# Designs tried in a protein design run: designed miniproteins, single chains, continued (4). Part 107

Each design is a single chain, and the fold is of that chain. pLDDT is the mean over its residues in the fold that is shown.

## One batch from the design tools (miniprotein)

Design m15718
Fold by ESMFold2-Fast:
Structure m15718 (fold): chain A 98 residues (1-98)
Amino acid sequence: GPAPLDEEEAYEKIKKHIRETYESVVSEEELEEIFKRLEEAIKKEPRLPQIVVELAKEYGEELLPELLSRGMHLVLVEEADAEKVREALRAAIERGKA
């Protein structure tokens, strides 16, 4: 199987995805707000990008924006740790498929 992504690789992949997805759709001010929120979330839970990227790889890359948004909310608002983030995101994906 493919090698697991380390934290730095996952973070760079998330930043690239945000830039490619939103750069032409949102204002520069909104894009800066997204990156600021991402940096604040990673400061609290460095494993967040890895969890989001691994789940998007397992369930579909189209889910990456939703998983990232929900993951940042769980870390920043609900102060969830890595295991709670992973469980909550996986449960949300599975509910969406049912």
Scores: mean pLDDT 78

Design m15719
Fold by ESMFold2-Fast:
Structure m15719 (fold): chain A 77 residues (1-77)
Amino acid sequence: MSKEELEKKLEEAGKRAEEAVTRAMAAGHDDEALAQGKRAGEASRKAKEAIEKGDEKTAEEYIEQLLEAADAASALA
């Protein structure tokens, strides 16, 4: 996968996580939503570092973790 493809996947996954956390908080699941938001933020940061280093496999693994956090937050709402 190219650097541009990884950056686009990271951007889309991050947006999905932000929207899911926001909806979960609006639904009254603040503590659980914030926990998933922290997981998403950490995964996003590590994915960005991996992309900068050219570590495609590590970047994909953290993008998957970011999507898992988004799915967990979505399940709360």
Scores: mean pLDDT 82

Design m15720
Fold by ESMFold2-Fast:
Structure m15720 (fold): chain A 105 residues (1-105)
Amino acid sequence: MITHPDLQKALEMARKAREEGDEETAELIEKAVQSIVKGAIAYSAGLTDVADKYFEEASKLAKELAERGHTEAAIAIYQAARDVARSLKRYDVAEKFEKELEKLK
């Protein structure tokens, strides 16, 4: 099951972007979602440093989406990453996403 409503919302926005011919935006959203998923898997495997790098990548991709005017997509990515990080007890990572989210709301 697609874990969080915000991850599902982000993937729906990627699908719509692709339907409109915006492959670049779709790819950025998909990579951000993939980074969150890979980060969660890496943490479950005990690869803490690898997990942290994937969450950092998701943050960078969400920031790029926001800077390109795709604010709703960036919000969905930040909310999903925050909630996933919290579930993994990565409160420092969750706080970073929360701060970026506050700038967009």
Scores: mean pLDDT 82

Design m15721
Fold by ESMFold2-Fast:
Structure m15721 (fold): chain A 92 residues (1-92)
Amino acid sequence: NIEELLKKLLKLIAKKLSELFGVKYEDVLKGLEKHFEKLLEEVKKNKETALNLLKFALELSDLSPEEIKKLVEKAEKMSNEELLEKAIELLK
């Protein structure tokens, strides 16, 4: 379910951003959730949006440049749901 995967991903992104910037998790999450419906529509319609969310998660992860490149190559073959699941896995 793309909606549930996107909700999980935004919570993980909010947590990482709050830790990196020293801001409250609730404030970051509120900002992201304000745009949730528009982002959900874009992810459902456009594989590039889901791929860009994965790329952003890769950059927030502790992966090496070589690991990032390998995952981006695999991402070209992934569905939108698989892209969101992989992004969630990387930010856990």
Scores: mean pLDDT 83

Design m15722
Fold by ESMFold2-Fast:
Structure m15722 (fold): chain A 95 residues (1-95)
Amino acid sequence: SPEDEKLVQKAIDLARELLDLLRPHLTPEQYRQAQELIDKAEEYLKQGDIDKAKALIQRALNLLMQEASRSDLSDDERQQFYRLSSSILGVLQKL
């Protein structure tokens, strides 16, 4: 539905913001892996495959959450991380 497509696009946009937030704490390979998952989710969204797009966003989020838990985040970065990750999870739960 158009509503589901908007929710997936919102989750993609939030995942890209989360990736940018965590970029200083990621290796180039970790950044590339997360970026590729998000880019593939966008390709599936363009094809109307909501389920595959959702699965890839969930995988990207899991990778970013794992790396954030191992990283020494500033208080501001930690606040933004929780805000962005909870927003992504909330969007994905509606799909």
Scores: mean pLDDT 90

Design m15723
Fold by ESMFold2-Fast:
Structure m15723 (fold): chain A 65 residues (1-65)
Amino acid sequence: IEDELKKARELIERLRAMGHQEAADLYREIVEAAEKSPDPEQAKKALRGVIERMERDIAAAEAAA
C-alpha cells in the first residue's frame, strides 16, 4: 500500500496547489484512515477508490480551466 499512499498524497498536494484546499483536506482524512487500517487489502481498495476520484476531480478542474 506504500505506492498507493505515495500517489494519493501527491494528488492531495496537487489539489491543494490548485486551490482546492477543502477537497484536499477531506481526501487527506480518508488516506490517513486507510493508512491506520488493520486490514491492508481493504486499505488498498479504499486508497485506489480515493485515487480514482481525485484523478477525476483534477481532470474536471483542468478541463474547466
Scores: mean pLDDT 79

Design m15724
Fold by ESMFold2-Fast:
Structure m15724 (fold): chain A 120 residues (1-120)
Amino acid sequence: MEEKAKELLEEAIEEYERLIKELEKFANDESLPEEIKEMVKSQIEDYKEVIKTLKEILEKGVTKEDLERAIALLEITALKLKKFADYVKEKDPELAELLEKSAEELEKLAKELEELLKEM
């Protein structure tokens, strides 16, 4: 169980790192409205903090409380990504698609972590 939880947390970290790299491309896109670029930059900083938290959980050994916290962070991130995708869908469909796909992946990982939590 702990090994599977660590594997899923590592997958979550990799997804956040991938999302940040893709978002950095949009943060530097001169064709995007400044308001959207500032929102992208803000989300990049938020996701860096989530990565730090998940890495700290991974290093300490995974407790039930740590899994509950990780699940909550992934669910909150997915909700934020979906709302942002909705906001930008007409202005930048490519950004919206990236945000929606990342939200779906994080929701999937959160559900898998929740199933492991039920076994604890």
Scores: mean pLDDT 86

Design m15725
Fold by ESMFold2-Fast:
Structure m15725 (fold): chain A 64 residues (1-64)
Amino acid sequence: SMMREQQIAELRAIAERAAASSDPVSAAAVREAMDTAIQELEAGSERDPFAVLEERVVLLLAAA
């Protein structure tokens, strides 16, 4: 749907901004977490895009 596509586009924009303001190692980790979240959403997940993002961010923080 147009709404889902817009939300995924916003997540991509947020990931790029976060990566641009981070050191190279942190930027790579942020991009990997966001790519995983976006892939899950693009694969047809009916979950709220921001809930998927939050889950992936929590996993990233747990790995730190």
Scores: mean pLDDT 71

Design m15726
Fold by ESMFold2-Fast:
Structure m15726 (fold): chain A 90 residues (1-90)
Amino acid sequence: SLSEEELIKIIAEAAEIIYKRLKEVYPDLPEADDKELEALLEKLREAKTVEEALKEVREFFELAKRTVPELSEYLNEQLKKLEDYVKKWS
């Protein structure tokens, strides 16, 4: 199994990759939503437990789906893969 610190890092890196992709595909994201996504990524990086990291990443994906609804299916699939990965290696 992976350490809790390693799992938190993987969760944070997965969210960061999604965020960078969103900004590349949608450079004109609403400023308020972009700032909220960045704040959730900061909270995720500061998470002390896997449970806290999963809570913050779920909130990140929910905001991302509201910001770019056309990517909802893709984002749901990515979150499920991430949660399945964490469950497997916990």
Scores: mean pLDDT 85

Design m15727
Fold by ESMFold2-Fast:
Structure m15727 (fold): chain A 74 residues (1-74)
Amino acid sequence: KSEEIIKLVHELSLAIADGSPLEEVREILEKLGLEEEDIEEILRLFPKMHAGDIEARDKAGEIIEKAVEELLKK
């Protein structure tokens, strides 16, 4: 489980850096076990994160960290 989570987080980071299609980003977030509302929030922030908006990146990072923490507890 932990190795899969690390891989997904790495894939998400690359998708943000590369400006990948939102559909690919959604798939990664779904595999990480995010709730639909958190997925939609990150997808709204994605264009800003790709553009280098630190505030958007930090907000998305907090959502992802919380989801990863909950997934590791299962």
Scores: mean pLDDT 77

Design m15728
Fold by ESMFold2-Fast:
Structure m15728 (fold): chain A 60 residues (1-60)
Amino acid sequence: SPVLDAARLAAEMKEQGKTVEEIKAELLARGYDESTALALAIAVENGLTLKVVEQAEADS
């Protein structure tokens, strides 16, 4: 899933010490939609990127 790939990338960049603005810019540069980049930047700011992914998988 492109959203899951973007979420993992955002989490990795956060682990590397990137800022929310840098993460958003990198996602946009890699061709992700602005809405996806914004949603993941917000999730990373709140430390929720992996939990959001896990919650989506739990709805199975």
Scores: mean pLDDT 71

Design m15729
Fold by ESMFold2-Fast:
Structure m15729 (fold): chain A 54 residues (1-54)
Amino acid sequence: MIELPEGVEIVEETDDKIVVKVTAPGRNPWDVRKRIEPYLKKLAEELGKEVELL
């Protein structure tokens, strides 16, 4: 099982997709994507699902 970084929450999970949300206020989604991209890749690989950042 993969651990999510602090300030990131799973808001939806289906058989094909996991949607994660940044809970840290004032964060730009582009900046966050660059910082957590390795975690998103690992989630997709471990779960065999597409991971999307809100």
Scores: mean pLDDT 67

Design m15730
Fold by ESMFold2-Fast:
Structure m15730 (fold): chain A 70 residues (1-70)
Amino acid sequence: METEKVLESMPEELSFEGGGHRNVVTREDFRRAAEELRLYLREAQPEASEEEIDREVAEALESLGKTLEK
């Protein structure tokens, strides 16, 4: 479960300031995004393996997390 490994490595919450306001993103938000993306990819790519889809989701989460951490 590559997605779960990425989620476990992420902070419980990330806070950052943008445009003079604070924003907080939680691991629960990331997990929800991962679930939605996984369902979308599974439906769009019925031939893809579960492992392949999980890898794509994990990669997307990792990229998102790094963007939020700046």
Scores: mean pLDDT 70

Design m15731
Fold by ESMFold2-Fast:
Structure m15731 (fold): chain A 65 residues (1-65)
Amino acid sequence: MKEKVIENAQKLADEYIARDPSVGPLADEYVEKAKAAETPSEAGKLVNEGKQAMDAAIAARRAAA
């Protein structure tokens, strides 16, 4: 169960990195946090928080540029 959540987290990270390489470090950080999570539900929550954080970072950089 947790393996599948982590696999999905890696796929999402790869997708973001492929489209926006600048978010690579953030994507890697959240995937690592998901791997360290105690439960599959906690891992999934961290993945969703990571997506929101990456989207917010991209938007902030775009607005500043």
Scores: mean pLDDT 77

Design m15732
Fold by ESMFold2-Fast:
Structure m15732 (fold): chain A 92 residues (1-92)
Amino acid sequence: DEEERERRREEREKEREKLRPVLIEQVERHGGSVVLTASTEEEKEKEKEMVEEMAREVAERLPGRTVTGIVMHVDLDSDEVYVDWEFTVTNV
């Protein structure tokens, strides 16, 4: 069913949202860069949006700091494309 596929996509998006607070905490706690990997190329667009929103949210919580989130493609041994997320926190 098309609705079932749509619901699975939403469910997966909610699972990524659960991970979001953990990533924010790691960036805040370390005050540096954090690298994470997602397993599918189709997800890279959604991951990019999530990473950018997360970086903006962290920047708003950190006074006098700039946070940048980047989604990068990584080639692995299986020739599959994975998405890496890099967060950088800098002082203004």
Scores: mean pLDDT 57

Design m15733
Fold by ESMFold2-Fast:
Structure m15733 (fold): chain A 71 residues (1-71)
Amino acid sequence: DEGLARAVRAARAAVEAAMAVPGTLSAEATLVSDTEVRVDITASSREALEAAREAAMAVPGVVGVDGRVLE
């Protein structure tokens, strides 16, 4: 349906935005509902994680970002 299609587009945009940040190692999006997306990010540094989180959160439909830094 259109809501799910919108959430899938938001998930893709959020992953692309996070991966565009230097130091982002991986980004995965999960559909929480037909209109809501959560993103999990792994980054090489805290600064990269914070930048990637901000980039992902800027995408409409993203309701939360979790992440970790590889030491």
Scores: mean pLDDT 81

Design m15734
Fold by ESMFold2-Fast:
Structure m15734 (fold): chain A 78 residues (1-78)
Amino acid sequence: GREEEIRRLEEGLRSSEKSLEELEKNLESYSSEDFKQAYEVNKGMFEQAAKELERLGRLELAERVRELLKRLEELAKK
C-alpha cells in the first residue's frame, strides 16, 4: 500500500544520506571517472526518489532529497 511505499522511500532516503556522507568524506579517494559514475548514479536515484515522494504527497521528504541533490552538485564543483 501507499504507507509501505512511503516507508521504503524513507529507508531509501536514509541510505542516500549515508551514501552522500561517505562520498563527501572520501572524495579525495575517488578518481575523476569514479566520481563521475557515482555522481550520475546518485543523481538519477535522488531525482527518481523526489518524484515518487511528490507523487505520494510527501513534499517535505521530497525537499530533503532535493537538498541531497544540491549537496551532490556542490561536490561536483570540487
Scores: mean pLDDT 82

Design m15735
Fold by ESMFold2-Fast:
Structure m15735 (fold): chain A 115 residues (1-115)
Amino acid sequence: MVTVSGGGTVAAGGSVTLTATSDNVISGAVASLDDAAGRGQAVGAHGGSGVGGTGAVVTVTVEGNTATVTVSNLTAASTGTVTVGAGDAGAETAIAYAASAVGGNVGEAAVTVSG
């Protein structure tokens, strides 16, 4: 398991990319974006790429032992944290939901990956 978390201000149209690597093959990854009210949004991927977005665009790519999450189109003055969890067995389609990052509504993002 690898966890990477960060907070920061992202300029309008800016992006955050998080990469997690495991010694084991990664079966899946889920990216979660939380607004300032604690309402979560999730995008997952199993053995490929998933893309979702309304306002913010979340891309999750799983390739071998690496999971990469890119969040783009974040609003200026947003403190961003992107959460990537390893997907549990049974999720087949990666794009579940999209985050709105307008007006600083991005709360937390951390990369957590398990094999």
Scores: mean pLDDT 44

Design m15736
Fold by ESMFold2-Fast:
Structure m15736 (fold): chain A 56 residues (1-56)
Amino acid sequence: SSVEINRAAAFTYLRGLGLDEATINRVLSEASDDLDKAASPEEAIGVAKRVLARLS
């Protein structure tokens, strides 16, 4: 589904930054609603970037 593709894109982006699994899970959890509403994988990565910036 598009939701699964978008979440996978966000996960892959965060993992590529070298973040630990706990931090990745925290970002994905905080971003959950916005990730489900993302129109594209690129938008989902943008959501993950914004959430990570807020948590950093």
Scores: mean pLDDT 83

Design m15737
Fold by ESMFold2-Fast:
Structure m15737 (fold): chain A 71 residues (1-71)
Amino acid sequence: DALRERGLELARRGRELLEEGRRLLATGKKELLPEGIGLVLRGIGLMVEGGLLLRSAGDEELGERAIAGEL
């Protein structure tokens, strides 16, 4: 199922970006703040997109977990 595979890929990439963004923000360095915020926002967007694709593929539980950032 191409939609399921794509949804999982986007959700995982989104989570990786979110965690990297959070790591940058946790440093407390002002010069890293714009990059950290950008990664967090992009990560959330990819997780939501991936979750919606998973729900469309019939995996509502995985889709909701992806949107919640639990994947």
Scores: mean pLDDT 84

Design m15738
Fold by ESMFold2-Fast:
Structure m15738 (fold): chain A 79 residues (1-79)
Amino acid sequence: VEEHLELAREYEKQKDYVSAAEHYIKGAEEFLKQKDLAAAARLIRQAEIYNAKGGNPEEVQKRIEEVRQRLEEAIAKEA
């Protein structure tokens, strides 16, 4: 998780917003595995913001939607 967050911050500084978004997605996936739904939600939100700054490439948007769907399913399962 920490490695993906560090890489995301590095790409953010380089204004490589798409690569930053991809690493926030990977961080969110790791938090989902740990069932830290709040942290996963926070990171997927960051991925959405940076993907939008990067022009919303379709492949990255799809991955964000997939992680959001998994997050919603996990939240529903805990309710």
Scores: mean pLDDT 80

Design m15739
Fold by ESMFold2-Fast:
Structure m15739 (fold): chain A 81 residues (1-81)
Amino acid sequence: SLKKELEEVKEKLKRFFIEVLGLSPEEAERLVELLVRGIQSDYEKAKEALETLLEMAGADEKSREEALELLDKLAEIIKEL
């Protein structure tokens, strides 16, 4: 159950990076894996890194909120594993 939810959230975040930030599938997958590792070591730093990336990419407020919501869901699932 939790492993399936993890894969679903990772896939949603990957699609977000491709569709909103214009990353390649390979770049998006790498970024998702870096965020997973970041959450496991230091959630606040992972969140700050994502916020910085979104700002540098010129993401609008709605897109930023969506990405951060997905990051929070990802962190919640990882914490339960």
Scores: mean pLDDT 85

Design m15740
Fold by ESMFold2-Fast:
Structure m15740 (fold): chain A 87 residues (1-87)
Amino acid sequence: RLEEARELGVGVAKGQLEAHGATVTSVEVEVDGDTVTVTATGVDAEGRRYTSRTTVTLDGDRVDVRSETLDENGNVVSSFEFTLELP
């Protein structure tokens, strides 16, 4: 469950950076109880930096996912939330 949550969080965070044309430069994972926080950073072709922060919270067999991508000025360029069941 926790490993699945980590994999999901990493995939979402990296995917969000790639969707903005950024090459992933780092991925950090923090686990606190039932919450996995993934912070990925990337740089696009113009040298602009993006940070994607994804939190995955375990609730039994369900997970709540929150994802936010920020530009280098701290502006939110995308955000979403969803809930799903882990396999």
Scores: mean pLDDT 80

Design m15741
Fold by ESMFold2-Fast:
Structure m15741 (fold): chain A 109 residues (1-109)
Amino acid sequence: MERIREEKLELIEELIEAGLYKSAEKKLKELKEELEEEEQKELEERYKEWKERAEREREKEEEELRRLEEVDPERARKLERERIARLIGRVLREMGDVIQAELEARRRE
């Protein structure tokens, strides 16, 4: 139980880092349905902290990219695409693993 919860939390955090807030909120809602009210409250606070941290890091990255864009727009675009592709690739890999585990659990019923 603990490991499944941690895996879902890690996925939500990665979705937030990738800027996929709607997907993160959907996964958060699914996880909350499995939890008691007290645990839901703790998860909501944790989610707020992750979102605030991710937004601060994103603002910082956007500022750095904006500065780089003034000097070398092509390099800035290349770095942004590489970063986004890496983050999306990681998130899709994690989602694939979770979906596969869910399908296997269903087949064992």
Scores: mean pLDDT 70

Design m15742
Fold by ESMFold2-Fast:
Structure m15742 (fold): chain A 100 residues (1-100)
Amino acid sequence: GLELAEKGLKLAEEGLRLAEEGKGEEGGRKAAEGGGLASEAAKLDPKGETQELSYKAGKLALKAGTLAAKVGTGKGAIRGTAGALSGIGAAYTAGKLSEL
């Protein structure tokens, strides 16, 4: 679980950087992948360090996806929205949705 949460966090951080550069489609795609991996990590290890790291990845995926949706058009906007929803899903799976 922990390695998967770390990979999810790295992808969410990369997605945010891409979205900040105006690359909405790429940023949204990476945010969605990061949030998805964080959600899977939280399902495998729903407590401790994995839970905290999955929540952090989910929060970043939500930020990255939201920004990607704003800067992207067409497919970029759709991928950004998917990234934001994946981030919310990761926070929910980690049991920290109320902390968003």
Scores: mean pLDDT 78

Design m15743
Fold by ESMFold2-Fast:
Structure m15743 (fold): chain A 100 residues (1-100)
Amino acid sequence: MKVIEEEMKEAEEIIKKAGLSKTEASLIMIINSMKSRGKEVNEEEMAKVLSEVTGLSLEEAKEIVKKAVKNSETLDDETLRAASLIGMTGGGSKEPIPLL
């Protein structure tokens, strides 16, 4: 438990330094999971699902998804790993984000 807590703290610091929210980190994890399964990332569907799950407006959800997709392509492997760890632990909200 303590070792996992230390890894989570380091991951939170990495995503914070990269300017990512925990919600964006969760989306990056989902995007990476979809790509590893050979699925195409549909930004419109992801934004709709995020809006429905989180209660955010569709426009706000679209902006978050667009940023997460861009970051999934441009961030280094260490930051992507940190984002995946944060996403796996509940995405910074007590509300679950669906696996797309």
Scores: mean pLDDT 71

Design m15744
Fold by ESMFold2-Fast:
Structure m15744 (fold): chain A 87 residues (1-87)
Amino acid sequence: SLKERAIKLLLEEYPEITEEELKQLEEAFEKNERKVLLQVFTELARRGNEEARELLAELLGISVEEIEEFFAMPDEEQNAFMRKLSA
């Protein structure tokens, strides 16, 4: 599932994540899975994770090329787009 892939990528990027933090993440997924997936994949994609960019593109229904173009935009434009997705 996208949730399992998100957790796997997050653990690979942040190996020091605690059991308590992982539990809080699981609880956040239960409340709003789509919103948490968007947050996790966006953060990892912003850090240059290519798999996260592919998964973010899949989740949003757009191309990986459009995701790469998005992360080349100024921070203000990226933040405006992220606020719209989080609503």
Scores: mean pLDDT 78

Design m15745
Fold by ESMFold2-Fast:
Structure m15745 (fold): chain A 61 residues (1-61)
Amino acid sequence: GPEEAERALRAAEGVLQLLRDLGVDAPEARKYAELAREYAKRGEGEKAMEYVKKALDILGL
C-alpha cells in the first residue's frame, strides 16, 4: 500500500545518501537503490523493498 511505498522510498533514498556520504564506487548497489526509488515512486512498495534488500546485500548490510 501507500505506506509501504513511502517506507521503501525512504529506505532507497537512505541507501543512495549512504553511498554519497561514503564516496563508495558501488555501481551495482547504486543501480538497485535507484530502481527501488523508481518502483517506490510508482507505488510498487513490495518490489521497491526487494531492490533495497539487493542493494544492502551488495554493501554487506
Scores: mean pLDDT 83

Design m15746
Fold by ESMFold2-Fast:
Structure m15746 (fold): chain A 87 residues (1-87)
Amino acid sequence: MAVEEVKKLLEEALEAVKAGDLESAIKLLEEAKEKSKEIEDENLREGVLDELDRAIEALKAGDLKSAEIHIQRALGLIDGYLEVKKK
């Protein structure tokens, strides 16, 4: 499902940010953004896209800590959605 693919890309992007690989992090977040357009849940899609836009903007500004926070927020939205769908 698109949600699981986005989660994988975000986990890889978070590791790239922690490693200081900004080029890979931005590329992974842009790939996650494109894949997020396929998320069927409109509220989840909009929330994830907003957090990804903020993370990309933070990385381009050199604010690694803000980028990490926004990636973690997007992951939290996905994890919360998946927990509800298990029931």
Scores: mean pLDDT 84

Design m15747
Fold by ESMFold2-Fast:
Parts: sequence; structure tokens; C-alpha cells
Structure m15747 (fold): chain A 81 residues (1-81)
Amino acid sequence: MKEEAEKLYKEAKEAIEKGDISRALSNVLRIVELGDYEKALEVFREIKKKLQEELAKNPDDKNLQAGLKTVDRLIEELEKR
């Protein structure tokens, strides 16, 4: 399980760098399921930053707004644990 979380973490970071937010979200949700909340929080914060940068360029993009709101909720829930 720990080795699986490390692999997912690396894949999520690579996905963020490539702008593949969907892949990054898929990988970080699996990290959450494995119980590695610290790595999951780090990945969610990086996704949030990337979504904020994209939303600043396209402020009327409803999909980016919804994605950012979802990531914010997941960060808040994990920080309570």
C-alpha cells in the first residue's frame, strides 16, 4: 500500500506538470483511499494552484470554477483529519 501511494503521488505530480488535471485528480483520490492524507493534501494544493492559474486566464469557465470548488472542499475535509 505505501509503495502504491508513492507511485500514484509521482504520477499525479507528472500529470499536474503536463496540465492533465483529470489524471491528477484520479491519482490523488486513490492516494486518499490508501490513507496517505499528507501526500493527498500536497497534490490537491498543487491542483488548486493550477486551476486558479487557468481560471485567471478564463474567469468565465464554469468547468474550472466547479473543479476549483470541488478541490477546495476536498482540501478542507482532509485538513480536518
Scores: mean pLDDT 81

Design m15748
Fold by ESMFold2-Fast:
Structure m15748 (fold): chain A 58 residues (1-58)
Amino acid sequence: MEYIKKAGEAYAAGDVGAAAEYVGKLHKENPELGEKLSEEGGGTGAGAIQAAAKRGGG
C-alpha cells in the first residue's frame, strides 16, 4: 500500500500531520488494514501512525 509507506516516511521526517492524513486515506481504501493498525497502536491515532511506520519503513 502506497499510503502506508508514505505515512511511515512522513512520520520519520517528523511530519505527524501528513502521516495522519495518509493513515486516514489508507483506512478509507482498506478499512481492514486501517483497523489492524489501530489495534496495533492501542486504539489511538498516534499509535496507528507508529504501526504504519513500522510496516512501511521496516
Scores: mean pLDDT 72

Design m15749
Fold by ESMFold2-Fast:
Structure m15749 (fold): chain A 98 residues (1-98)
Amino acid sequence: MEEEKKKKLKEEFIENLKKIEGADDEVAEESAELLLKEIEEKGIKTKEELIEYLEEIYKKGKEKAEEKLKAGELKEKEYEEILKKGEKELEKLKEIIK
């Protein structure tokens, strides 16, 4: 993947974490760095593989949000908003990768 696309992917992921989860700058940046590190460690080289990997990450994010909802750490409305925003973000990331 091109360096320009990696940078845009990181920036979009940071923005999304800040807007959806209310993550502070440090948490959002650290999470984005971990995402890029996993992409490199898994040897993801094709656009198709990268899209599948992002879909897996967002699926795990949904599962985490559901766990928080069940634990009483998240309200029903907040959970629904996370799911809607996550889907929209994934589509934006796919457009950047294309």
Scores: mean pLDDT 72

Design m15750
Fold by ESMFold2-Fast:
Parts: sequence; structure tokens; C-alpha cells
Structure m15750 (fold): chain A 67 residues (1-67)
Amino acid sequence: LDPRTLAFLEGMRAAARGITPEEAEELLKDKSVEEIEGFLQGARALLPIDPSAEGLVKAAEKVLEKK
């Protein structure tokens, strides 16, 4: 799996497990732009099913803006 696809799956798993926005920021701070984008898309995929995923989407967007 390429880094973006792997990050996408991790984003979905994080949203499903209920990881906090703070935990997501810590996980992503040292990741590449590609990996952060993948994570963001994965978290977004869960938004229609789990509104709490919005916090993870915002955390990933915040980290991506700092890159």
C-alpha cells in the first residue's frame, strides 16, 4: 500500500475507534503532507455515519495547514 492509502485506512480506523482530536494532532504532527491528506480523507469517509469524526477532520486540516 502506498502511504496515502495506508493513511486513509488509519483515518477511518481512528474515527471508528473514537480517537480524540488532540490524539489525532499528536499522531499527525510528524507525518508527511501525503499521509495527513490520506488520514483526512479517511476521517471524512466516516462523517455521514459518525458525526464525531468531524473533530478528527478538523485536527487533520489544522496539522496540514501548519505544513
Scores: mean pLDDT 79

Design m15751
Fold by ESMFold2-Fast:
Structure m15751 (fold): chain A 79 residues (1-79)
Amino acid sequence: MKYVGAAVDKNGNVVGVATGETPELAAVRAMIEALSKGKEVAALAAADENGNVVLKTGGNDELIQRAIDAARKEALKLR
């Protein structure tokens, strides 16, 4: 099973997207991609291929929701 992680900055911009064999690995890879581009991360989410949210974290519910929306959108493309 594959998961997609998405990382969002404080302004709600998607700054990292990555796949992984676990939700944690997908989220960490998305964060590393964002950080490698000199971007800050305010929220993370990971979704499975069916768009189910498996991991979410962040200090702001709106930014968490943006990360969820990005992870779901990309996860559905893996079908």
Scores: mean pLDDT 83

Design m15752
Fold by ESMFold2-Fast:
Structure m15752 (fold): chain A 65 residues (1-65)
Amino acid sequence: MVRNRAEIEAVIKTVAERFKAYPVIQSKFLAAGEQALSDESLTVEELARLIAEEIYKAQKEVIAA
């Protein structure tokens, strides 16, 4: 399936809304997502994998909070 950076940016924003009740976790996740999106050396597949890892980390922090 064809993916692009705009689709990944939309996923980041959607997932960040799920962390709205946890502002520290949300801001940390958004900062990581913005840094990854700004790295033009990353392929779309590498970017998607990195964002999936960050979603998993944020979800674990929510469970601990």
Scores: mean pLDDT 77

